# Designed miniproteins, single chains, continued (4): the designs that were tried, part 95

Each design is a single chain, and the fold is of that chain. pLDDT is the mean over its residues in the fold that is shown.

## One batch from the design tools (miniprotein)

Design m15507
Fold by ESMFold2-Fast:
Structure m15507 (fold): chain A 100 residues (1-100)
Amino acid sequence: MSPVLQAETTLAMLEILLAVGKIMAKRGITLTPEEAARLKAVVDKLGDQLIALGADPARVEAIRATAKAGIEAAQTDPEKAAALFDEALAQISALAAEIE
């Protein structure tokens, strides 16, 4: 698989994860601490893969920080979590537009 296709696939996986998180948060579904820890680990792994595939580390770290803040908020504040997931999705969309 080409590095471009690998990067697009990795971004799509992260986008799906955050979109599902947003839907759950909008429905008032909260995460347990254990679920939040597992999801943060997945976000870290996907971010590391994007950087390895040549994505700008500063942009990936910004997305990762916003996504993890959303996951943390999803434990106690679903409205804040939904807003943070929306912000992370917008950052992903901007990064995806730069991938050739």
Scores: mean pLDDT 84

Design m15508
Fold by ESMFold2-Fast:
Structure m15508 (fold): chain A 55 residues (1-55)
Amino acid sequence: MEEEKKKKIEEIKKAVKENKGDKAFELGLEMLDKGLITEEELKEIGDEIQKELEA
């Protein structure tokens, strides 16, 4: 995984653990805008956030 993509994914995980799902999803949108992930990957990130918050 590219260093930039790796750092952003870690930030998303941290936001989810802090119960900031909206922030985590916004970070995912920033990654999509920068071309670091695809729309499919963003959907997967959203599903992970939902799962963590609802578990």
Scores: mean pLDDT 73

Design m15509
Fold by ESMFold2-Fast:
Structure m15509 (fold): chain A 55 residues (1-55)
Amino acid sequence: SSEAEEYKQLGKERFEQGDYFGAVVYYSKALELEPDNEEIRQNLRKAHDAYLASL
């Protein structure tokens, strides 16, 4: 969906900015809309791992 694509793009932008928490939030919303999307799931895992490593 276009909404999921927007959230995926926002997640990517936040991740690139080093805002890993923001990336987790947006990728989570994208995955909620497209639960079978492996790309979103993998990016969410990467963002989550980066967020935890930043603590």
Scores: mean pLDDT 87

Design m15510
Fold by ESMFold2-Fast:
Structure m15510 (fold): chain A 60 residues (1-60)
Amino acid sequence: EEVEAVAIRDVAKVHPFFVALKKGERVVITKIYPDGFALAKSLETGETGLIGTSDVEFIP
């Protein structure tokens, strides 16, 4: 199930598998993993990768 989220802080790209985020950036979460990670696609850049779920607020 896809869910939208918005970045609540800036996040630098720390590894090739992660997506960099800017505060206010919208993403689509396609899968939530254990340990606070999710697979997401940035709606601004089209980049797909892992994000920390603590770095975003889920949109209903």
Scores: mean pLDDT 78

Design m15512
Fold by ESMFold2-Fast:
Structure m15512 (fold): chain A 60 residues (1-60)
Amino acid sequence: MSRVEQLIAEFRERLPTMSRAELVAWMAEAFAQLSPAEQDQFAAEVERALAELAAARAAA
């Protein structure tokens, strides 16, 4: 897997079990490790995952 794919898989796996503060800290560290092109890709996937989780929680 690419570095971005690995980090996105880890993020999606961790997302439902982490607090907001833990997610923000983890995302900041992961994001800082990526190239600018990888950061854009990662940010888009993170936004999608967060929107999906927020919609699911709002519906519940």
Scores: mean pLDDT 76

Design m15513
Fold by ESMFold2-Fast:
Structure m15513 (fold): chain A 82 residues (1-82)
Amino acid sequence: GRIVYPDEVRKEALEYLNKGLELYKQGKYEEAVKYFEKAIELMPDEPGIYYALALAYEKLGKKEKAEEYRKKAEEAFKKLGE
């Protein structure tokens, strides 16, 4: 079944995601990962946060972790269709 999050949890997760994206744009990829990890702790079924983690790990040259998070994003996307 699809998970529905309270608005407060969604807001906090989006604030962490946006902070991570700001750091990513500044080239601070390791710091961006920390904020994306905080966001995914709050919303573990959100595909957008897994894609953000995959992009940050790709920039860090961590291909295995980038591929892992791409797969997690695809699985989370499939669950949203149920």
Scores: mean pLDDT 81

Design m15514
Fold by ESMFold2-Fast:
Structure m15514 (fold): chain A 56 residues (1-56)
Amino acid sequence: SNDEIAKKDLEAAEKALKEGNPVAAMFGAKEALRHAEDEELKKRAEELLKEAQSKV
């Protein structure tokens, strides 16, 4: 499902941010937001995107 794709993208983005790669985290969060249908997943993707952008 789109939410399953979004969850995988979010997991990859969170890992990238923890590893000090905010650019990769930003791309992953944007892709997660594109696929997410669940409101909580969208919110999490938006928050991660903002955090990643603040570190670039």
Scores: mean pLDDT 84

Design m15515
Fold by ESMFold2-Fast:
Structure m15515 (fold): chain A 61 residues (1-61)
Amino acid sequence: MLEERQKLIEELAKMLAAGASQKEIADKLGTSQRTLSELTARFGSVASGAVEIIERKVEEK
């Protein structure tokens, strides 16, 4: 159950790091922006933390 959601979260984190917008990610993952917002809020510690770390690494952090 959560495994499917976690895979989606990983994928969206990658796309966010690539500079994709939520809309673009939603389209590619076959989900809605609301679902992405929900995933970020519910399971977002993993996704948000990963995105934050990736963004900082790209910025030399």
Scores: mean pLDDT 60

Design m15516
Fold by ESMFold2-Fast:
Structure m15516 (fold): chain A 112 residues (1-112)
Amino acid sequence: APQTVPVAGRVEVRPDGDGEVITIHLVSRRGDLTVETRLEIRVDGNGVILEMRLEAEVREGDRVQATLRAELRQRPGGFELVSLEVEVAPDASPAARATAEELAAAVRALAA
């Protein structure tokens, strides 16, 4: 299978109480697929990650083949998976389905 290659990204930081919210927007390509990811990280005044929210879209051309939304929250020793929602179009390509499953597996691994 083709490797996932980042092609564009940006990082935005904004104040949030005594801490910050960091938003990472990444566009990656995998063969004929485009993967757009938005990761929002909430950090306290000491630089500790409190919460992460992930949104991802897997597209082929202009068509959305799959979407993923996840929320992770800090717990002692790591992160808790609060929610994970994956939607795959009924006629999605095998490559798009595989990409969505790999993204879901990566999110679950962060909470392990």
Scores: mean pLDDT 85

Design m15517
Fold by ESMFold2-Fast:
Structure m15517 (fold): chain A 56 residues (1-56)
Amino acid sequence: SAEELLRRMEEELQRRIEEIRELAKRYNMSPEEEALLIEAATFQLDRQREAALARL
């Protein structure tokens, strides 16, 4: 179902954001670098979500 797909994709986005934040803390990344990585990941997954919905 579309609802289940959206839920799984939202979980994937959260997982990637958590991973980025963990890396930022461990390697002392700047807040700006962390924000850019999160923005890039969000943009990529949003595009993937649109493609998945188009297949329904």
Scores: mean pLDDT 82

Design m15518
Fold by ESMFold2-Fast:
Structure m15518 (fold): chain A 95 residues (1-95)
Amino acid sequence: MAQEHLARGNELYKAGDLEEAARHFQKAADQGSAQAQTNLGQVYYRLGKLEEAIEYFTKAADQGSAQAQVNLGTVYEELGELEKAKEYYEKAAAL
């Protein structure tokens, strides 16, 4: 079930349907999918919703997602928080 929502969300995200992609990623994320949490964070990041992006990337990173750790590094780098960005990039490299 989570994998089906993740797959459909990915199709919609690639098609540029961010709102519908977020709905499918949310269903998979609610089932504990770190990949869906990472993808949902990426949708919020593209929408400029940085607080929501950080929330979902943090959930995925707490599960050990290297992609989410890289994405947190990118967000903190854009916010000028270079030491936090470095910390998350180093955590991703250690996985």
Scores: mean pLDDT 84

Design m15519
Fold by ESMFold2-Fast:
Structure m15519 (fold): chain A 65 residues (1-65)
Amino acid sequence: SEKEKKIKEVREEYKKEVEKLRKEAEKKIKTLSPEEQKKLKEEVLEKIEELEKEMEEKIEEIKKE
């Protein structure tokens, strides 16, 4: 169905954004101090949580169509 296709696209977008964020963080971590590494890990976790919430909200909107 059209709704299932839209939901799949939203989930795939989320997965791509999370992977991009993790890869960028991995590259940066190699150049950082231990204190900066901890801060970066916290920032990445927060951004992933925000992306997950946005994904869930978009899926709920699609389901209401």
Scores: mean pLDDT 84

Design m15520
Fold by ESMFold2-Fast:
Structure m15520 (fold): chain A 62 residues (1-62)
Amino acid sequence: SLTPEQYEEVVRRLQEELGFSEEEAREIVELLLNEDYDRFLELVTPEQALKVAEIINEVLSK
């Protein structure tokens, strides 16, 4: 559901704001696009999950 520009922005922000590697950030976005929330929550802390949701909502709102 993300445009290529929105995908790149989310991947960039996950790296800059949460310290994920590019590969980790890409995997996180792919899990969320596939609605694989169980696997997503195994890879991130609850605090990180809230920040990921905030980043995605901000990117999608523009």
Scores: mean pLDDT 85

Design m15521
Fold by ESMFold2-Fast:
Structure m15521 (fold): chain A 68 residues (1-68)
Amino acid sequence: MKLIEEARKALEEGDLEKALTYAAEAAKELSDRESLEEVKEIRDLLETDPEKARERLKELIERMEEKA
């Protein structure tokens, strides 16, 4: 899925906001409510712990790639 691929590219480039945006759009297209809620949690973490947010976002993208 192209949106998930774009999310991964943004994550590798260090653009966590862009990666979160693409991950959210992918989750919406897949009707994956669990992934949408996790995107919200990761976005909250981005304000307090960017390193942990990046790790969780990487895991989320990997799980979404497996589901697609």
Scores: mean pLDDT 81

Design m15522
Fold by ESMFold2-Fast:
Structure m15522 (fold): chain A 71 residues (1-71)
Amino acid sequence: AEELAEEGVRALERAAELARKAGDEEVARDAEEAKPVLRRLAEEDEEKARAALEAARAAAKQAEEKLKELE
């Protein structure tokens, strides 16, 4: 559970970093706000935490695509 939370937080941190580089401060803020929610879910509901991790990874990929378009 704790390892799952750490992995999810890292994915959200990556998404926030890429969103900031792309100039999308709203997405970066949303990703940072999601970190405590994901940690709580990992303790209470591992299945929901896994879904949140997958969503965070998808968000990071979308931010990478946006950043490439701005190059």
Scores: mean pLDDT 74

Design m15523
Fold by ESMFold2-Fast:
Structure m15523 (fold): chain A 70 residues (1-70)
Amino acid sequence: APTTIYVSLVELPDGQRYHVVQITVSSDGSISINESIMSRQQALDFINSLPGDKVIQRSSPRHFLVVFNQ
């Protein structure tokens, strides 16, 4: 059953850290939200670790929205 993961990454003013919000919508309609602050490298590693096809719906130098379709 399809699970969709949404990840919002907002670059903080120091240019070295990201505010990361992950929203997981499961096939049964349950929603989980996880929020964290990550370094640039941790954020890149995190995005590369998530399963599914990566689709960038919106990006700018300071804001990325990535959707992972399974």
Scores: mean pLDDT 80

Design m15524
Fold by ESMFold2-Fast:
Structure m15524 (fold): chain A 90 residues (1-90)
Amino acid sequence: DKFKEALKLYLEGKISVLDLAEILRNDPSLKGVHVNPILLDDYRNGRISEEQLTKQVIYSLQGYIKANKLDFKGDLNNLKEVVSFLLENV
C-alpha cells in the first residue's frame, strides 16, 4: 500500500512534506484527499513556505479522515500526529 508506506517514511524522516504531498496527489484511491498541483509548483519555485505547504497537506489529510469517517481525537493541526493516527488506522 503506497499510502501506508508514504506515511511511514514521512514519520521516519525519510521523505519530505513535498514528497508526501506528491504521493497523496498521485493516489486516486484516497477518498477525500485533494492536493492542488499549482500549490506544489508554488512551493518548488519558492512562492510559498514549507509551513504553508504543511498546512495544505494537513488540510488534505483532514479531508481523508472526514471522508472515511475516522474518529481522530488528537491535534488536527499537527501533521505528525495526523500521519501517526492514519498509519495505525489505515
Scores: mean pLDDT 84

Design m15525
Fold by ESMFold2-Fast:
Structure m15525 (fold): chain A 83 residues (1-83)
Amino acid sequence: SRPARQDVVTVEFHDDNNRLVRIDSAPATKEFVDKAVEEAKKNKQKLYVSASGPKAEQMAKELIEKAKKEGIEASFVKNETRP
C-alpha cells in the first residue's frame, strides 16, 4: 500500500491583466483558504484552484464559494469549461 496523506490545495493568483502573480500550495486547511481569499480581495486578483485529495477538494470548493461571496473571480483549474 502506498503512503497517502497528500491533501494539498494549489492556488494561482492572477492580476487584472491576467498575469500570473504567484502560486501557493499548502495542506488543505481553513486557515489557508481564508488567507488566500483575503489576499485576492485586497489585491483585486483572480483565483484558479486545483486540489489533490478528498479534503483538498472540499477545501477548494469552500475557497471558491467564499471568493464568490466576496466578489472575487474564482474557478477550478480541473473541469473548467472554456471555449
Scores: mean pLDDT 76

Design m15526
Fold by ESMFold2-Fast:
Formats: structure tokens, C-alpha cells, sequence
Structure m15526 (fold): chain A 68 residues (1-68)
């Protein structure tokens, strides 16, 4: 079944809460494919930074920058 952007956003937030950087990075890549907004990515960057997930936060920042 197709995952909606909202479902992938929820899974990305859950990955941050669990400290699963690899899962979070996969979800970020999928969110970009699904047309996530800069606001969506900014929220995820902030959450990853708050949890100390530096690699995940950096990947999300690069994804957001690619959107301009």
C-alpha cells in the first residue's frame, strides 16, 4: 500500500524518538519524493537536533536546502 506524506512524517518522528538514525534518513528520502514542504523538513531537523542525532539532522538540512 502507498504511504501518504502524513504517514511518513509520523514514522520519521517515531524514528527520532527511538534514536534510529538509519530509519529516519530513509523516511527523509521518501518525504522528499512525496513532496514534503520546507516547513515539514524544518520541524524534523529541529526534533533531530534536540535528540542529538547529528547525522540525521545534517541529512535533513541537505534535503531542505535542495528544495531551496
Amino acid sequence: MELTKEEVLKRAEEAIEKGDEDAFIEHIQRLVELGASREDLYRLISLAEQRGLTKAADVAREAKAALE
Scores: mean pLDDT 80

Design m15527
Fold by ESMFold2-Fast:
Structure m15527 (fold): chain A 81 residues (1-81)
Amino acid sequence: SDLDLAEEATPPEAVELDREAQERAAAGDWEGAAEAAERAAELLEELAERLEESHPELAEKLRRAARDLREQAERLRELAA
């Protein structure tokens, strides 16, 4: 997982939200899974912006992880409809 590489710098809340999204999706709660994934993406985007000047490579990895989470959330919302 992209989050695994950044776990030390990634907020624990974002890691837990990613796990929550996976658990909710496995249970068929597509809406709840999408919400958790979107919240995780928001936290990663905020952290990436903060780290952009000091740790640009980590910021790029966080932005890629956030993009993947947002794409996952969009697919999950389609399943919820």
Scores: mean pLDDT 78

Design m15528
Fold by ESMFold2-Fast:
Structure m15528 (fold): chain A 73 residues (1-73)
Amino acid sequence: MEKIIEEIGKKGEEAKKEGGLPQAVTVMANGAIENKLDKEGLEQVGKKLVELGLDPETARRVAESLGQHIESS
C-alpha cells in the first residue's frame, strides 16, 4: 500500500509540472481509483495533494468523493 501511494504521489508531482494542480489532482485521483485505495490510503493521497499546494478542504473532499466512488464500484 505505502509503495503504491508513493508512486501515485510521484506521478502527481510530475503532472503538476506539466499541467499544474488540476492535472496533479486528475492523475492522483485516477491512480487511487485504479488501485482501489482504502480510507487510509485515500487520506494519504489527500495529504500529498496538500503538499503539492491543494487547499486542505478541497483535498479532503476529493478523498471523500473517491472513497464513495470506489465503494460503489
Scores: mean pLDDT 79

Design m15529
Fold by ESMFold2-Fast:
Structure m15529 (fold): chain A 67 residues (1-67)
Amino acid sequence: SEEEEKKRKEAAEGELKGAVIYKLGDKDATAEVEDFDENVIKGTVTVNGKTYKATLDLKTQELTLEE
C-alpha cells in the first residue's frame, strides 16, 4: 500500500541520517533518499555545510560520500 511505501521511505531516510550523524558527528546533518532496497540506501546528504551523494550499505553499515 502507499502508506507502507511511505513508512519504508521514512525509515530509510532515518537510517541514512542516523548513519551520517553517528559516523561524522554532525547532529544538524540532513538526508534525502533517492533509492533504497534491503541491501543499500542511496541519497543526498548535507554534512557540515557541504552536499554529498551518499551510499549506505545496510549489511556492513559502510557509508560512502561523493562530491
Scores: mean pLDDT 81

Design m15530
Fold by ESMFold2-Fast:
Structure m15530 (fold): chain A 60 residues (1-60)
Amino acid sequence: GPELMVAKEDYEGKTPLELSLKKGDRLLVLQRIGRHWVVAQSVATGERGIVPASLLEPGE
């Protein structure tokens, strides 16, 4: 299934395709796109978008 990840830092989305994140947000990683981005879904809101992979760490 999708991997549970946690945002390490706040992030403001720069385009409509990007998710904005707050530190501690829980995300399901649905797909990796290249080395820099993932397609993720917010556990709290259900919103989907791309986020920088470097801002995420494994959740429990």
Scores: mean pLDDT 83

Design m15531
Fold by ESMFold2-Fast:
Structure m15531 (fold): chain A 57 residues (1-57)
Amino acid sequence: SKIDKIQELVLKANEAKENKDYKKAIEYLEEAKELAKDSESAVKSIQEEIKKLKEKL
């Protein structure tokens, strides 16, 4: 399902973040954001996480 794919991408983003691969984490989160764009709260949450990770670049 779309929800399963979003959760998979968030998990991969968290794994990339743990490895300090912030660029890859951002890429996964941007893909998750596109899939979640019918949910305003999910999009906002993902955008804030992306913003914080971009500060690490």
Scores: mean pLDDT 84

Design m15532
Fold by ESMFold2-Fast:
Structure m15532 (fold): chain A 78 residues (1-78)
Amino acid sequence: EREELLKEILEKYGEKTLELHRKLAEAGREAGGDEEELARLISERLGIPLSTARFMIRSSIRNENLDRVRAILEELIA
């Protein structure tokens, strides 16, 4: 299932999307559920402001501002 999904992502969106997903997955594993550590890792690895990383994480946890989070992720892929 995961390998098939990765093949579809590569085919439709290319290597940039896979790289972004890889960085996010690694940050999530290293943070171990710590919101502040996750924000710090995402900020460092994606090259975005810490305030932006905190906004994305907090919005996702609270299920708020999801269109803005999506727009930020799409900008990182572009």
Scores: mean pLDDT 69

Design m15534
Fold by ESMFold2-Fast:
Structure m15534 (fold): chain A 72 residues (1-72)
Amino acid sequence: MEELRKAGDSLSEEELRRAGEAAVELASRLDREGQERMLRLVREEAEEARRAGAERVARAAEETAERIEELL
């Protein structure tokens, strides 16, 4: 888990943005319950990334969560 967050923090902002775009695209294909579950998972990941000091990953996850919330 810790190593995955460190690897994520080593990704470029562009790579993180593309990952977020893919997550939003996936969420758009889910029903409302699936979108709500994905939103919760992304928010939990953002919180964990913040605690781990992976600020770029946390920011990208928070932006992704906001975009998924717009689908609801």
Scores: mean pLDDT 75

Design m15535
Fold by ESMFold2-Fast:
Structure m15535 (fold): chain A 80 residues (1-80)
Amino acid sequence: PEELRARADRLATEAAELHKKGVEYAKQGKFDQAAKWFEKSAELYNEAARLYREAGDEDRAVAFQSGAEILKKEAEKLKK
């Protein structure tokens, strides 16, 4: 339904903004802060994926879920 897609779109937009924030911190060498932003971004992408799946958009659900997994791995690498 429209409500679920709109909510998922908002979460995906927020996740993208948090990801950009993480990239900015990483460029400054602030890797612990960058990792926290990537973790928050991954959480929001995963929530968006769940809502897309509920809305019947399996392709977007899979794409955003994969994106969340990648960001979690990036966060782990930065905590090294």
Scores: mean pLDDT 85

Design m15536
Fold by ESMFold2-Fast:
Structure m15536 (fold): chain A 84 residues (1-84)
Amino acid sequence: MEENRAAFLKKAEELLAKDPASVEAAKLLGVLAQGELLAGRYEEAERLAEEALEIARKGAPEDKALLEALEALRRAAREGRRRA
């Protein structure tokens, strides 16, 4: 998991270096946020979901499904932190 996480982060960074509004980078960060959520790392999950949401709003503001999924991840992470 750590090895896959590092690879996904590196790929997202490479995509963002070429295009700060990369939808592919936003999707990768969303996958990472979900992984952190499942691991109980709510603070990291919220940070990644919020970063992905900002990128997606710039790159694909019309993709309501993606934006709603990222907002749901951010909310789930915040709720997890409140319950812990």
Scores: mean pLDDT 81

Design m15537
Fold by ESMFold2-Fast:
Structure m15537 (fold): chain A 113 residues (1-113)
Amino acid sequence: APEAEELLRKAEEYLKAGNYPLALEYALKAALLARRAGDRETAERAAGIAAESAAKLYKIFGDEEMAKKFEEIAKNKDVDALIAFERDRIDSKLKNGAKLTPFNKELLELLNA
């Protein structure tokens, strides 16, 4: 999926630069687009980058348990586990009445497509 591959390339570049929030956003979008296109290889690579970026963020915030969880997702390139966690995160925001960011709205649309 050319669109997913372009986003994955940007995610890898952001991860290398230590920009974990942007690496996570680009990699999540790449994983969802690749999954929808049936591009398993790109989806697994993108899920690995997204999970690694999330693990780095959780370590920075002092959440070592969540960091270890995402390190395992990254190691296994577990697309379904990554998607399940992101869906629960967005659903929790919606249940608490929080306004979704434009990025979270785009993710929700991709998750429900």
Scores: mean pLDDT 83

Design m15538
Fold by ESMFold2-Fast:
Structure m15538 (fold): chain A 110 residues (1-110)
Amino acid sequence: MDAADYVALAERGDLKAALALGAALVAQEGRVLGVPEDVLAELERYAEEARAAPSPEAALAALERAVALLGRAAPGVEFSLELETGDGTHRVVARKAADGSSSVEVEELA
């Protein structure tokens, strides 16, 4: 996705959609890094779980699983994703450090 797609999603103010986009981007990073096909299939499954999630909490859980899996599958690689909702209510930060540690944070801004 390009920057315009991120802006369009953020402008809608949908936290669940932002979390689902985050999971899809983690799967895309796994594809770019050439992770094994079984790992890529699991990342894509987490992205689909986030998209189909009934709540923001369920979408967040799927994103957290995706980031943790990428962390295990691609040691030594750093990944960072930051998304804000367009209404300024929430910020989502997903990080994977070179040491394999991973985190997903949701901050309420307003």
Scores: mean pLDDT 76

Design m15539
Fold by ESMFold2-Fast:
Structure m15539 (fold): chain A 62 residues (1-62)
Amino acid sequence: MEEIEEYEKKLDEYLEKSRELDRKAKEDPEKRRELIMESASYGVLAIGYAAKAVSLKKELEK
């Protein structure tokens, strides 16, 4: 149960970071490419944690 909560918390943290960096990229043309790539990286991490949370939820529903 705690692992699901931890994965969902990490999902939210990385999604928030990804969205924040995406917004900064729109406001900072000089750093735009760097910020977009960093945002995409956090997005991938968020998807990973979402998959882990879903997998654990399915195991607990058996």
Scores: mean pLDDT 79

Design m15540
Fold by ESMFold2-Fast:
Structure m15540 (fold): chain A 59 residues (1-59)
Amino acid sequence: MLTEEELQRLARAFGSDKPLTPEERELIRRFAQRLGLPPSDVPTEELMRALGEEARRRA
């Protein structure tokens, strides 16, 4: 699973209009695969919701 810092980094990237780095896209792909969601290297509504739920669960 991603570290807390990596999850927070992805949350900030999801909330930003700036282009994603290759490293951020790879983290998104791994997160999607871990959750059993369709493959994606960009923020989707499902991934953003799942990331928010994971962050709340850990808080």
Scores: mean pLDDT 71

Design m15541
Fold by ESMFold2-Fast:
Structure m15541 (fold): chain A 79 residues (1-79)
Amino acid sequence: DKAIQEANELIDQAMQAAAAGDVEKAKKLFEEAIKLLKDSGILERIAQEIGQSVEDVLAGMKKGAEDAIQMGLKLHEAA
């Protein structure tokens, strides 16, 4: 699906931005990826497949994005 491909591209760009120390750009790109997955119905499909609520999956994705950004920053600071 094009939406999954676009979301993956946004996530890749977000990870690169975090590794470069650009937290603001990384946050915006992750937010756009999550919004795309939500608006395309992919989030609802994932929730159904894993037996969780859409709200729980969304919360998990937001937490994962925050953790990824923090890891990217630590890698940038260590370089």
Scores: mean pLDDT 80

Design m15542
Fold by ESMFold2-Fast:
Structure m15542 (fold): chain A 60 residues (1-60)
Amino acid sequence: MSEKLKKKGKAAIEYAKMLGNEDLAKEVEELLESGELTEEKIRELLLKLVDESVANTLLK
């Protein structure tokens, strides 16, 4: 796995944890540890996190 992909994976885990989505954080962590993490999967997960981030920002 490339260094750039590892950084993106770690960022996705951090965002998921900040949004309280521990299941998503675990999913990304498992994919990162197994080496199955891809840029496409990170993008898909980040799109879910962005939607949740907007909702959480509006609820505050």
Scores: mean pLDDT 67

Design m15543
Fold by ESMFold2-Fast:
Structure m15543 (fold): chain A 71 residues (1-71)
Amino acid sequence: MEEREKEALKKGMYNLAENSYLAGREKGEKAVEDAIKRLGPESAKIVKEQYEKAFKKMTEEEKRRQALAEA
């Protein structure tokens, strides 16, 4: 896969994970699985890794915001 394609995939999956985090975790996971089916198994690693990373960042950031609001 071309370097440009890998970078575009990475950005796309990150944005998808962020939007799915806001819409609901289950819906996000289904969307990620659908994307993996379309892109193929070689892309599954990148897609899942970017999704988990983005979801983790969103969770950390949301926890921090809630902590500040409760303080």
Scores: mean pLDDT 68

Design m15544
Fold by ESMFold2-Fast:
Structure m15544 (fold): chain A 106 residues (1-106)
Amino acid sequence: FGYLLDEEMTDPAMAQEINDLLQRAQELIEEAEKLFEKGTEEDLKKAIKLAEEALELLDRVSALVDRALAAGVLSPTAARIIRRAVDSLKRIAEKIIKEAKEKLEK
């Protein structure tokens, strides 16, 4: 999926970096969800690791969005859309971590 249109960001390199990080984070979360569904101890442990990696990438996206806004190269509307996507992905990743840890305890 894509978040930024050329008209919403004047720095194409930063737009590409934000989109690449968001895509990578989503791919990690999707893999973590599939591993969580399989439900073996090894799969649950790997799901936690991938979800934690996704959270790190999402923190990097947030830092880039803040810098782009400060530099005036990202619209406030685009920043809101990206931040909402980051918050949604973080909630999914945090839920996977919590529920996988609960399954590993039993």
Scores: mean pLDDT 83

